# Ledger of designs, part 68: designed miniproteins, single chains, continued (3)

Each design is a single chain, and the fold is of that chain. pLDDT is the mean over its residues in the fold that is shown.

## One batch from the design tools (miniprotein)

Design m10356
Fold by ESMFold2-Fast:
Structure m10356 (fold): chain A 66 residues (1-66)
Amino acid sequence: SQADLQARIQRLQQMIAHNEEQKKLLLKAAKEEKDPLMKLLLEIAVGSTELVIERMRQKIAELQAS
């Protein structure tokens, strides 16, 4: 149903918002980090979070096209 579709989209939007907040914290930590290895790990975590956000946005687009 359209109501079920909207509920799924809303859940994905909430998850995107949560991941964007986590990404902001990781970016701040990476900028402040002085240890090269820890900085690299934080930058990898940022990249992984960006991929998750992009996949969720793609899923919303697929659901909206249906």
Scores: mean pLDDT 90

Design m10357
Fold by ESMFold2-Fast:
Structure m10357 (fold): chain A 63 residues (1-63)
Amino acid sequence: IDPSKLGVLGSALGARMIALMVEKGLSVREAAEELGLPEEVTSLPDDASIAERIDLYEEILKR
């Protein structure tokens, strides 16, 4: 899978999560839930970075 394409997806999702966190006061977990990300992504601790959640989501999409 093309790492450049994954990087673009990751930065776009990261920007959307940050926007939700800032605009609505959501936690990282709540922002992931609002975006409809899978349970595997939303079950990570709040201290898990946006990058970690995006990496897991991209891995799920490869299945």
Scores: mean pLDDT 72

Design m10358
Fold by ESMFold2-Fast:
Structure m10358 (fold): chain A 66 residues (1-66)
Amino acid sequence: MEQLVKDYLEGKPVEVFVEAYKNAKTKDEQILASAIITQLKSGKPISDDEINLVDDEKVRELLKKV
């Protein structure tokens, strides 16, 4: 989780997040990686409905910033 945020802030390429998505062990990790991939490829923000599917408040705050 924390490494995904660091990689995003460092401007790592989308392939890093695609690999993270494939290797995600939790729903929250998968949602975060998916949101970053979508933002980088299309510029579309994640929807509030998708953010509300995340149980961890800290992860929800991170998703609102993507």
Scores: mean pLDDT 74

Design m10359
Fold by ESMFold2-Fast:
Structure m10359 (fold): chain A 63 residues (1-63)
Amino acid sequence: MEKLEKELRETLIREGYSEAQAESALQAIKISPVSAEVAIAELRKAGALEAAELAEQLMKELF
């Protein structure tokens, strides 16, 4: 889990998100499967496709 969390945070920052925004996205994914699905959909809508894929992998690891 920690490796995927780090990779997702770094990818979000590379794609133009702030560190605070990246942390907020990570927390949304960890709260519930429904919250995670919403966060992943928002990332895909924003064009953050690599981050969305990592977020989906993290969701599957958590739930």
Scores: mean pLDDT 79

Design m10360
Fold by ESMFold2-Fast:
Structure m10360 (fold): chain A 87 residues (1-87)
Amino acid sequence: VEAEIAALLRERIADPELAALLTELAAAYLDVALGRMSLDEAAERVAPLAERTEELYSSLSPEEQARVEAALREIGGLIRAAALAAQ
């Protein structure tokens, strides 16, 4: 799942820095969903990434923002499916 999420973000997101930041954010959410990390640990990990992620996202064209949103929706589905399978 982690490798699948990382590959999807690299494929769909043109900015490699944004793709890397989103990969780290997605990994933290996945670890919480799978019971590998506490919510407090995840919040601590993602806090320093949020500002830069928002800065990069805001600099994108509307078309690129739509691509990011579509990728994040797909990743959310993968995380939910992984969490359900772990039950």
Scores: mean pLDDT 79

Design m10361
Fold by ESMFold2-Fast:
Structure m10361 (fold): chain A 89 residues (1-89)
Amino acid sequence: AEALLEEARRLAAEARELGARAEAEPDPRRALELLARAAELHARALQLRVEALREAGELSEEEAEELIKETERLLEETLEELRRRAEEV
């Protein structure tokens, strides 16, 4: 559980760095690519936190599976919106 939380913190930090780079990026297509990568890392960090809570016995297996599924759905929606925006710039 602790190892999963450490990995989640590392991925979340990398996602924040990519977000900051996207804000500074003058090319709008490159900025959107950085935002997409940040979204993927943030989603993975959330999944690892859910897995850590399941291992700690704070979530059932079914609750963890539903939260991971919701995280994947939100990621897919975010990536689709970013792809749509990239087509318009």
Scores: mean pLDDT 84

Design m10362
Fold by ESMFold2-Fast:
Structure m10362 (fold): chain A 81 residues (1-81)
Amino acid sequence: MKVKLPEAVRKRLALKELEDLLAQRGGFIPSKKVLDDLIAGKITVEEFIEILKNAKELIPLSKEDMERLKAWLDRQRAELA
């Protein structure tokens, strides 16, 4: 098993990796359900990244879902401040 980093450090790194991946892929996501599960806290940021990396098909983020994701990311960063 991988040695666990402090949770706050791990979460900050995962958020940065997610932001970088979304920027590189032009805001494509695996599915709306996976995005909704991430925002609802049903899956972790790390689980979302793994799903995104392993997804065979990606869908573009709608403008509304992009705004929801941005608001969620801003909230997650504030929680870690």
Scores: mean pLDDT 74

Design m10363
Fold by ESMFold2-Fast:
Structure m10363 (fold): chain A 65 residues (1-65)
Amino acid sequence: MKRILLQAAVLEAFLLLSSLSVRVELHGDRITITVDASDPEAIELARRGKEWAEREGLEAEIVVR
């Protein structure tokens, strides 16, 4: 659980390096990935990030704006 902050930071770094329209927020054991609806590449990247987080045992949510 103490590794969640490091995992969220790593995920945010990967998402930001691949798309500037992605934001990652951590609330306890839940990760929220916010993407711009006009950026389909960012949406695809967020989907992959969600799958990664869920495999690591974290709750992950994608918010499209």
Scores: mean pLDDT 68

Design m10364
Fold by ESMFold2-Fast:
Structure m10364 (fold): chain A 89 residues (1-89)
Amino acid sequence: MEELKRQMEELLRQGGIDIAEGERLIKEHPNDLEAILRGIGLILRGIGDMIQARLLGRKAGLSDEEVEELARRYLREHGAELIPSLLPR
């Protein structure tokens, strides 16, 4: 259980970083297609990590709500503004 929780938290951290960085790239470079595409790629990677973390959280005995609260914490910590509003409770 300890190892699954650590893997879950690492995925949430990486997902939060990737989503925040992707959002930043799009926001700072709205007319740069390469920056926009890179930003979209980072956001999609981060979302995938968040989904995987939710699955690991269930396996570790955590509720979906607990994992989502952690996900929102990591997103806030790294400055993601738009993507947190898309996560269902």
Scores: mean pLDDT 77

Design m10365
Fold by ESMFold2-Fast:
Structure m10365 (fold): chain A 64 residues (1-64)
Amino acid sequence: GPGVYRITALEDVTFASNPPLTLKAGESVIARDPRILPDGTVEADIEGFGRARFDASKVRIERL
């Protein structure tokens, strides 16, 4: 949904961005307008990294 969110890795996760962004378990980033896709991936605008896709099951998403 629209807004600003904190995305926290529950395990090591690589975001499909350019360059790729890897978060280790417990690390977090700020994201805008996350959308959960039917296949279980999330697409969001990651601050500093642009539009990226990642596995919804590997992250915690918290609205700020």
Scores: mean pLDDT 82

Design m10366
Fold by ESMFold2-Fast:
Structure m10366 (fold): chain A 88 residues (1-88)
Amino acid sequence: SKDEAILKELIKYGLMGDSSKVRPSLALIYIESLKDMAVLWARRNPEVKELTEKLIEALDQLLSSDVADIPEIVKKIVELLEELRKLG
């Protein structure tokens, strides 16, 4: 399923723990949590607004994408998260 494909990529990049107890549906909860965090980041530091907007766009693209596109989109999300963590 698409949720399983997202979960596998999140685990591959160390964003989620690899555990037999992790359900694929938790990947969607993680994505929604990242969107909420992006909004909070922008409120705390206006300098990251452009990066947080790009992150939200990438997360929305991930939710609407075909399974084949998931690896490239997750890689883009990882790159944006690394840049945000360096700034905040």
Scores: mean pLDDT 79

Design m10367
Fold by ESMFold2-Fast:
Structure m10367 (fold): chain A 114 residues (1-114)
Amino acid sequence: SELEQEYQEILEELGRIPGVSELDRQVLALLLLQIGIITGGGKRYEDFREEVLERLRTESAADVIRWAAAQLLSLSRSVEAAKDGLVQLGNSLGLSDEVIQAVLDVLDEVAAAS
């Protein structure tokens, strides 16, 4: 599908950055793709994608994931809506329960800190 192709492209870009685990790449790619869906793609999505790549040069993957999760929450109607969208997208991409749960846990962490 088109979404699977976009997810794979994000994974390939993230795979070029040293120090990002396979799980963290999958989590970050899922967050970015959901941001792309909510924003309708285009320049706004490309700006988020570039910001993630730039942040990964100086920040830990965990900090960048928390930043991306905060951006997704700011774009979503509620924490519940953000979680529902991520579960639906993750399942449509055939992602593991581990990846989906890791993203949900980060959303809960970021929401609690706000």
Scores: mean pLDDT 86

Design m10368
Fold by ESMFold2-Fast:
Structure m10368 (fold): chain A 75 residues (1-75)
Amino acid sequence: ETYAEKARQAAENGDGLGAFQASYEAAKNGDDVLASRAVGAMQEAAETSGQKGADAAFYAILGAHLGGSNVVAGL
């Protein structure tokens, strides 16, 4: 299971901690491409989940940033 899939599932369930962890691990163990894919999958899921998806999206971006990714720099 990819970090992107884990992030998407977290967003669909409104799981901010799961979204954070998936994006953090993607950034820490991969590169900006893996982190960007996780955030992208999360944003896609957030579009169908309303407010809880938006909250999870915020945590996914924060996780990617703290994991060392530049994806949070407004991409």
Scores: mean pLDDT 63

Design m10369
Fold by ESMFold2-Fast:
Structure m10369 (fold): chain A 63 residues (1-63)
Amino acid sequence: MEQRVRRVVAGEETVRTEVTLEVDGQEITLEVTLAAGTEVETVEGHPYEGAARQIAEAAEAAR
């Protein structure tokens, strides 16, 4: 599988983007703040692996 990683470069303006993910059959919407000139890098792996981990960690911290 292919993995896409977004690199945030230092910029004066930031843009908030909503990312909707499906985890365990539930839709989860994340708000991500990105620099206006966000750089995108494609790497090997699964694109949702890191996002799923972050969601699980955030959910655990909320307990």
Scores: mean pLDDT 48

Design m10370
Fold by ESMFold2-Fast:
Structure m10370 (fold): chain A 95 residues (1-95)
Amino acid sequence: SEVLAALSEEEREELERLRRLLEAVKRGDVEAARELIEEIIREHGAEALLAELKAAGFEFSPEEEEAFLAGDPEILERLARRLAEAAAEAAAAVA
């Protein structure tokens, strides 16, 4: 609760964007997930997002990491699809 009280308006907007990304992923909305990933990369950089995804347990090959950091749109689309598929599988396993 103290952490939330210390958040700036910018930090709160970032958290809302992450929540929107998770919601799009849960729905299997690959296009919305891709657009939100692109927005995060534009504001915070690909390296920061890659580090967060790795911390969350996502695995990348060295080639995928290089393509992601270079801003390859095909890798971003594949990532969005993979996240949506993983969320759909998790939802199906609980249902």
Scores: mean pLDDT 68

Design m10371
Fold by ESMFold2-Fast:
Structure m10371 (fold): chain A 65 residues (1-65)
Amino acid sequence: SPVEEARELIDEMIEKLKKEYGLTDEEVQEIRALFDELIAAGKTPQEILDAVREKLEEIIKKKES
């Protein structure tokens, strides 16, 4: 399903960024909560992926600041 595909891509992004930037369990939980919220709001898989990507970029930027 498109939602399952989006979940798998998000999980891959999280694992990569955990290794590269040391994402905390709290930050991972924020991303997963956003994913669940967007699914509940009826967003498309592409909109979910875009929003999660933006959130990940925001988290990384804050860590580097």
Scores: mean pLDDT 79

Design m10372
Fold by ESMFold2-Fast:
Structure m10372 (fold): chain A 80 residues (1-80)
Amino acid sequence: FTIVIELKDGSKVEIKVKNGKISKKDAEKVVEALKKEGIEVTPEEIENAVYILSVDHGLSEDKVLRLTSEEFYRLTELGK
């Protein structure tokens, strides 16, 4: 499935998820996008948020999840 994160400036970050995982490059891309908004997260926290979404939804390859940067950040806080 695909996650589309809408940033406060109206730009979007798209990441592709396969088998509940994203690439390190895509995780780092999300970290940089959130850092521009003053949100500090690690690549590992991004990977954990994606894993939670994949387990909760059981989504097919063609599914697109649309989240705001704030909604996605809230997921990175889960599991601690």
Scores: mean pLDDT 76

Design m10373
Fold by ESMFold2-Fast:
Structure m10373 (fold): chain A 82 residues (1-82)
Amino acid sequence: ATPEVQAVANALDAAGQSTEYVDALGADVLALTRAAAERLRADKAALEAMRDAARAAGARYPHVAPYAAQAVAVIEAILAAA
């Protein structure tokens, strides 16, 4: 995976492992996802990998699911515009 895809996957996993700072970690994941998706907007395969990682994290961690869904929506909007 690209470093940006791995960073988003790691941030989602870290948020999923937390029981105390869900909203703050979720906001950080969204900010990181927006920045990463903007940088990768020409790389469809990397965007699809990032989207799939976000979907997997949302399914694995119910308390992160709203943030994972927002991350997926950001990535899908960029994919649709490409």
Scores: mean pLDDT 80

Design m10374
Fold by ESMFold2-Fast:
Structure m10374 (fold): chain A 131 residues (1-131)
Amino acid sequence: SLLEKAKELQEQAKQAEAEAKQKIAEADALVDRIVELANSEPAAQPLADELRENYEAGLKVGIGHAQGMVETGTARIVARLRELGNDALADQVQALGDQAVSKLKQATDLDVKAKQLKKQAEELLKLALES
């Protein structure tokens, strides 16, 4: 029935939302790791603190905003570390930043999927109730 199909789509949407939340948690852990590594270099610490603050603020706006904050914050930390001659730490921070961005992109795709599934479920529910 249309009602059964709507319930299946709602369950798929909930699963996509749970997977998106997990990808955000993985990105959060990677951002924490960037901050921890930057604590070994005093000149990079303020940029790491700014990244964490901007990332948290970005998540409140949306996953795409959080991604942009990670990209910008990571680039600033990397540039500063390279100016100080710490290429090894810069390479580690870049790799973690790239991983965090990848996780946030995956979370965005899952969030879009969840919203599409919810919309389809609502449309089927309306049709079932009108029948």
Scores: mean pLDDT 91

Design m10375
Fold by ESMFold2-Fast:
Structure m10375 (fold): chain A 110 residues (1-110)
Amino acid sequence: SAAEQKGQQMLQVIRETAEAIIERAREIAAQPNPPERDIVILRFLVLALLGEVFLLVRYAEKHLDEETRKALLQEVIALLEEVAAVLEPIDPVTAAQIRKEIARLEELIE
């Protein structure tokens, strides 16, 4: 359906933002003394990611059936798990915030 196509397009945007965060986090982790500026930019990207997730969840609740919604949220959880894992050694506070969001999403699919 058109609603399912839009959900998939929103998921693709989330995937692209997550991949950008993962790449930047790996570049930061490779440096012995990463500049604070790079960590701040990473935090802004994480805020953008969480905003994209919020919009997808809201869209899915209004426009998608339960099974399609669960499948999309499972994909989002998998992406957030990857992001949290790469952030843990660099910014454990932001990683913890992402894991809190994962727990919230898991409650929506249980």
Scores: mean pLDDT 90

Design m10376
Fold by ESMFold2-Fast:
Structure m10376 (fold): chain A 63 residues (1-63)
Amino acid sequence: SDAKKIAEERVKGLEKKGDVDGLLELSKRFRELAKSLEKINKEDAEALYEQAERAEELAKKLA
């Protein structure tokens, strides 16, 4: 839950700035973190994958 909230706020911040490179970098970092969490905290891993996908799609729309 806390990881999801932090991830959502970071994505929103970069979206508001129109920071395409930042969104793509954040997406990669979220996927890396999610992979490390898959067997430890599945809910946080799923939330991070969701926010990574959202960041990537927003980057495509802004580019």
Scores: mean pLDDT 83

Design m10377
Fold by ESMFold2-Fast:
Structure m10377 (fold): chain A 58 residues (1-58)
Amino acid sequence: SAAADRVLSMLLALGAFNGFPRLTPEQLRAIAERVVERLGADETDPAALAAEARRILA
């Protein structure tokens, strides 16, 4: 989705995945889709997006 593409780009720019070098592009996309599912397509707060991605990765 467009929202997942946006969230993935933001998470990459924020370095949210820098601690997870073994994640595949498919896994990164799935995490972004899960963030959109949990926070909604309109969430733009970088701190909220990064925190939710880390919650999914734990």
Scores: mean pLDDT 82

Design m10378
Fold by ESMFold2-Fast:
Structure m10378 (fold): chain A 115 residues (1-115)
Amino acid sequence: AREHAVEAERAFREGKDYEAVAHLLRTMAETLRNTPVEDAPLAAESGAAVARDFAEQTKNPKARELLRRAADILEQAAVELRKHAGTSPERARQIVDRAADELRKLAEEAEKLSK
């Protein structure tokens, strides 16, 4: 998680927008998977806010699209987690695993765009 976050910041500084997006999304997926179910709604909300902030800062339209899609995934996951985390830990875990998988797929899309 921490290693990918450092790599994302470096890639943005070097103008490697797609590489930066890929590292950021992998960091978010790993963080969400490693977060306890009771803390997962806040982790998802925080991740969505970070993704939106980077989307507003990037001048690359495709990087912006990927970051906005990541924010949407995380915001939807946060809403679902708030409904289930206190009543169904198994359902909350399924929501976490699905969101993390979707973020990982977006990271793979970003990696394919980094030619």
Scores: mean pLDDT 82

Design m10379
Fold by ESMFold2-Fast:
Structure m10379 (fold): chain A 90 residues (1-90)
Amino acid sequence: EPVEVETDDEESLLKAAEETYEKIKPKVSEEDLKKAKEMLKLQDEYAKQGKLDEGRKELEKMKAEHPVSKDAEALAHYEELKKELEEKKK
């Protein structure tokens, strides 16, 4: 069954998260953030192709070769969520 998603709640959550991530952002290096975003994009691309298992294997390899900070991963997730909400409103 489809799950109902409330856009207003998503906006409120993004606003609350924005305050938290604004504090983290200056501590995250641009390179670290870029690597975290690349991991998220790779995961999304494999998910679109229905290759979730292959995507997970590639992510595991990337993390082993290029470990990223938890702050960078959190910031990358926040930016992707913000982008997705913007796209839903268009």
Scores: mean pLDDT 70

Design m10380
Fold by ESMFold2-Fast:
Parts: structure tokens; C-alpha cells; sequence
Structure m10380 (fold): chain A 114 residues (1-114)
């Protein structure tokens, strides 16, 4: 991929992550989100997924010792990613975030190959 395409991908993925983070801050303003800048799209998705799961655990919306469904109803961007599902497994969310990242990457590549 050209440097221009790579920069567009980085910006689009960062915008998506920032929308989810904004939802978390709006719903849970006392929750602190800190992590290093991701080195890849895969690392960015892993960091985002980890942040969502950690937020759910801290807010008693998910119990890792009694695993089941995690409530994402307060995070509208994630509800959209999950096609309207408000109760999701962490594994189902990871696969949906990965698919969303792939769709963002493919759309940008398609726009620059024309």
C-alpha cells in the first residue's frame, strides 16, 4: 500500500476508535482510558476491545468469573456495529470490530484504486 493510503487507513481507524471512546466517556465519565498508540490496525482493534471489556467489568456490566453477555446499550456506535444487538459476548464483539476494521480498510483501498 502507498504511504497516502496507509495514512488514510490510520485516520479512518482512529476516527472509528475515537467515536467509541467518546461513547464510553459520555456514558461513564469517571472511567479513565489510557493506552499507547497502536502500531497496527490489529493492535488498535485489540486495544479497543480490551478497553470496552475492561469498562464493562468495572461498571458491573460483565463478570469475567461468570461469563455471558456484556451490555453495550450505552455505547451506540457498538450497537450499530453489532446490528442493533445490545447484549453481546466479548468474542462476538471482537469479531464484529475486526470485520468493521476490514470494511474500513477495503473501502479506502477501493477509493484509491480508481
Amino acid sequence: LSPEVKEKIKKAITEFINKVVADIKKAYPDFVIEHPEPKSVEEAIEQLHGTVVRTAVEKNLYDPENPGLMDVSDLPVLVEVMNGKKLVTPEELYEALKKKAEEIVEKIIAEYEK
Scores: mean pLDDT 80

Design m10381
Fold by ESMFold2-Fast:
Structure m10381 (fold): chain A 74 residues (1-74)
Amino acid sequence: MEERKLKEEKERLIREAELLRNLADGYRFGAELARETSDKTGSDDMKKKADELEKLAEEYEKKAEELLELAKKL
């Protein structure tokens, strides 16, 4: 029973990490679109939005790596 619980927890952590990586990819894509909009329109708000989205992408990617390291220890 314990071995099965560890496997299920490991799979949960891996799935959560994959979701966080997908979110990071989404934020990077959003940042790229915001940057393109800023370049086209000269919008300072869109430039700030792009910077915020890039920062969020980095934070989510780091969190995903932490979960994968935790999964490796199980």
Scores: mean pLDDT 83

Design m10382
Fold by ESMFold2-Fast:
Structure m10382 (fold): chain A 81 residues (1-81)
Amino acid sequence: ALAELEQRAREIVERHPDIAAHVEELLARMKPLAEELADDPDPVAAMRRLLEEMKRWAEETHPEVAELIELQVQASELRAA
């Protein structure tokens, strides 16, 4: 399962050679929110809010980045289990 998610993530990156630039744009856009949430007393809730905002932005601007975020969330859940 985890290996399948990692393979799918690699396939997305290979299909979208500009994805690295789009990820950098996402990280730059999310930096102010990430800094705000760094002071949150509930780090799990803060991380969830950050991921939800990242996914929303990506769905509107770069759907391939949104798919990559979803795979990363699923992989993180499998690693935690």
Scores: mean pLDDT 76

Design m10383
Fold by ESMFold2-Fast:
Structure m10383 (fold): chain A 76 residues (1-76)
Amino acid sequence: SRQEQIRRLMFEIFDEKAEEINEELKELIKKAEEEMKSMDPEEQRKLALRTVGEALRRIGDALEAALAEAQRRLAA
């Protein structure tokens, strides 16, 4: 089905960008770890939760971009 073709292509495009996404997430975590060095445990926990939320948001954005690209390619 077209829906199945879109999903397969979406994940292929996402996988092609996996290295770039991993580098972005690595840099995000590194920045958070540097900030945590001067924070108390409560602030460290809050920053850790915000960092996880930001990472999930970026993964979601990348998947949405891959979906849009898959739809464009299959529309041609």
Scores: mean pLDDT 83

Design m10384
Fold by ESMFold2-Fast:
Structure m10384 (fold): chain A 55 residues (1-55)
Amino acid sequence: ADVVLTPEQRALVEEALRIKKEIDAEMEKNPDLDEYEAFIRLSKRVRELAARRAA
């Protein structure tokens, strides 16, 4: 089923996907980076974007 997103939610999802791609590239460059650490970094950046979009 298609999920109808608000413009704000859609923008947030697109930004999150961009950040995920950056994190994935960083993990490829830094194989020592733990999955948990990568997840924490992604979550933090998504929260920062959400806070920024809420303003």
Scores: mean pLDDT 69

Design m10385
Fold by ESMFold2-Fast:
Structure m10385 (fold): chain A 95 residues (1-95)
Amino acid sequence: MEEEKERVKELVRRLEELRREAAEKIVRGEMSEEEIKKAEEEIKELAIELAKANGLEEEVLEKAKKGDEEAQKIVAKKALEAMEKVREEEGIKRV
């Protein structure tokens, strides 16, 4: 149980860092279309791992990996929930 919490925090930090870095580079015009696609793929993989760590069912994860749009939306929601939870916990710790 404790190991799952630490894993979720690590995945959230990696996902936030990748998204922030990609967004900054896109705004600056420093990323090629290929680099954007690579960043999207890495972000997608981390989101799937984060959703799995946050208790999402394996069947839904498999569908999302195969390109099922509804399953991908569920994965995104579950990943965002985990991110919000970690952000609140870190905010309390820093305050």
Scores: mean pLDDT 74

Design m10386
Fold by ESMFold2-Fast:
Structure m10386 (fold): chain A 75 residues (1-75)
Amino acid sequence: DVVIAGEKARVLGTYYVLSEVFGEEKGKKMAIDSVRAYSNFISRPDLGKYYSDLISRTSLEEAKERAEEYIEKAT
């Protein structure tokens, strides 16, 4: 599913970019906060939980690799 692949790419790409700019701990927190805010805005807190858990258990290197893979699948 291209839409799901794009959402995962966006979430993990955001985590990677924020971690590169602000450091891993701060970038991870900012990415989680962003996902939760967006999920609440669209009334889908289940997605907020899913993506928060995904970010929390994904390493920075893994986030980069997975974001690149998902972008390739989405395009």
Scores: mean pLDDT 76

Design m10387
Fold by ESMFold2-Fast:
Structure m10387 (fold): chain A 85 residues (1-85)
Amino acid sequence: SEEQLEREILAALAYMIASILDTVAPRLGEKAREAAELVRQAADAILNGDYDTAVELLQKAAEKAREAGMDDIANSLERLAEQVK
């Protein structure tokens, strides 16, 4: 129950970040759109309990976000990856 609630909260945070990235992607270009897709995949992996895959996807998303100039979002994604480890 507690573990399931933690998964749901972490996944919800990831989906929220993906939604923010989708909102700004038209202004920031392809790298922001790629980051959003990777974060959505990470959220799905969290819900499935596949934390290793979620960490890899969040780290890739942070890399794409940083390439798009979104350093604060990249830092948030790296922090989320540390929470799911």
Scores: mean pLDDT 86

Design m10388
Fold by ESMFold2-Fast:
Structure m10388 (fold): chain A 70 residues (1-70)
Amino acid sequence: MLDLASTMDPDVKARAEELYRGAQLQIEQGDLQSAIVLLRRLAELARKAGNEELAKAAQQKAEELEKQLK
């Protein structure tokens, strides 16, 4: 959590965009469980990169999809 850089690495950003696109594709296919897994991976990647805003957004979306499964 001690990170002085708030800017996300471009390589990490590209990976985050890939995970987000994958999650959206799974949602379109009706596979909410796979979408949740991808969004959780995105949140973890964003948190590790120090991008708390993206981590929070990805986590929130995963939680919304989880509520739809119950």
Scores: mean pLDDT 76

Design m10389
Fold by ESMFold2-Fast:
Structure m10389 (fold): chain A 83 residues (1-83)
Amino acid sequence: MKGTKELAEELLKKYPKISKELKEKLINAIQDDGVISLEDLQKALNLSKEAGERLFKLVDSDGDGKLDVEELEKLALLLDMLS
């Protein structure tokens, strides 16, 4: 079934420098509620709270503490640049 999970998979497919394991963690995080929380991001990327909050602030356009599929694309671009 196409939904948030498939949209996230197709989006991350554009960024081959991101490991398959990391892509799967991000897809699993977003599939539950259609959003990635700061805690989900920290777990997926193995980041400290400070690093996670800084990264979240860069991609969370509304400051609501949640990343949707569109904001995941900005996150994927940053992760690709860091790879």
Scores: mean pLDDT 75

Design m10390
Fold by ESMFold2-Fast:
Structure m10390 (fold): chain A 73 residues (1-73)
Amino acid sequence: SLAEARALLAEAQALAKRVPLEDSSLAEAKNALETAALRLYHEVSAPNPDPARVAAAVAELRAAMARLEEALK
């Protein structure tokens, strides 16, 4: 749903803030997260959001979030 997608975008932004700006070891995972979040933002901001494209973008963002969360341990 669009509400789920927007909630996930907020969670992704909060997760990205946990990464120090100068931490080069996490840069790749953070960049992947930001790329996935930007894609999802574009899909939900479209005039007529495509549910299948939104779902695919949500799955990509969840995968990127999981990678960064694991790297932060």
Scores: mean pLDDT 82

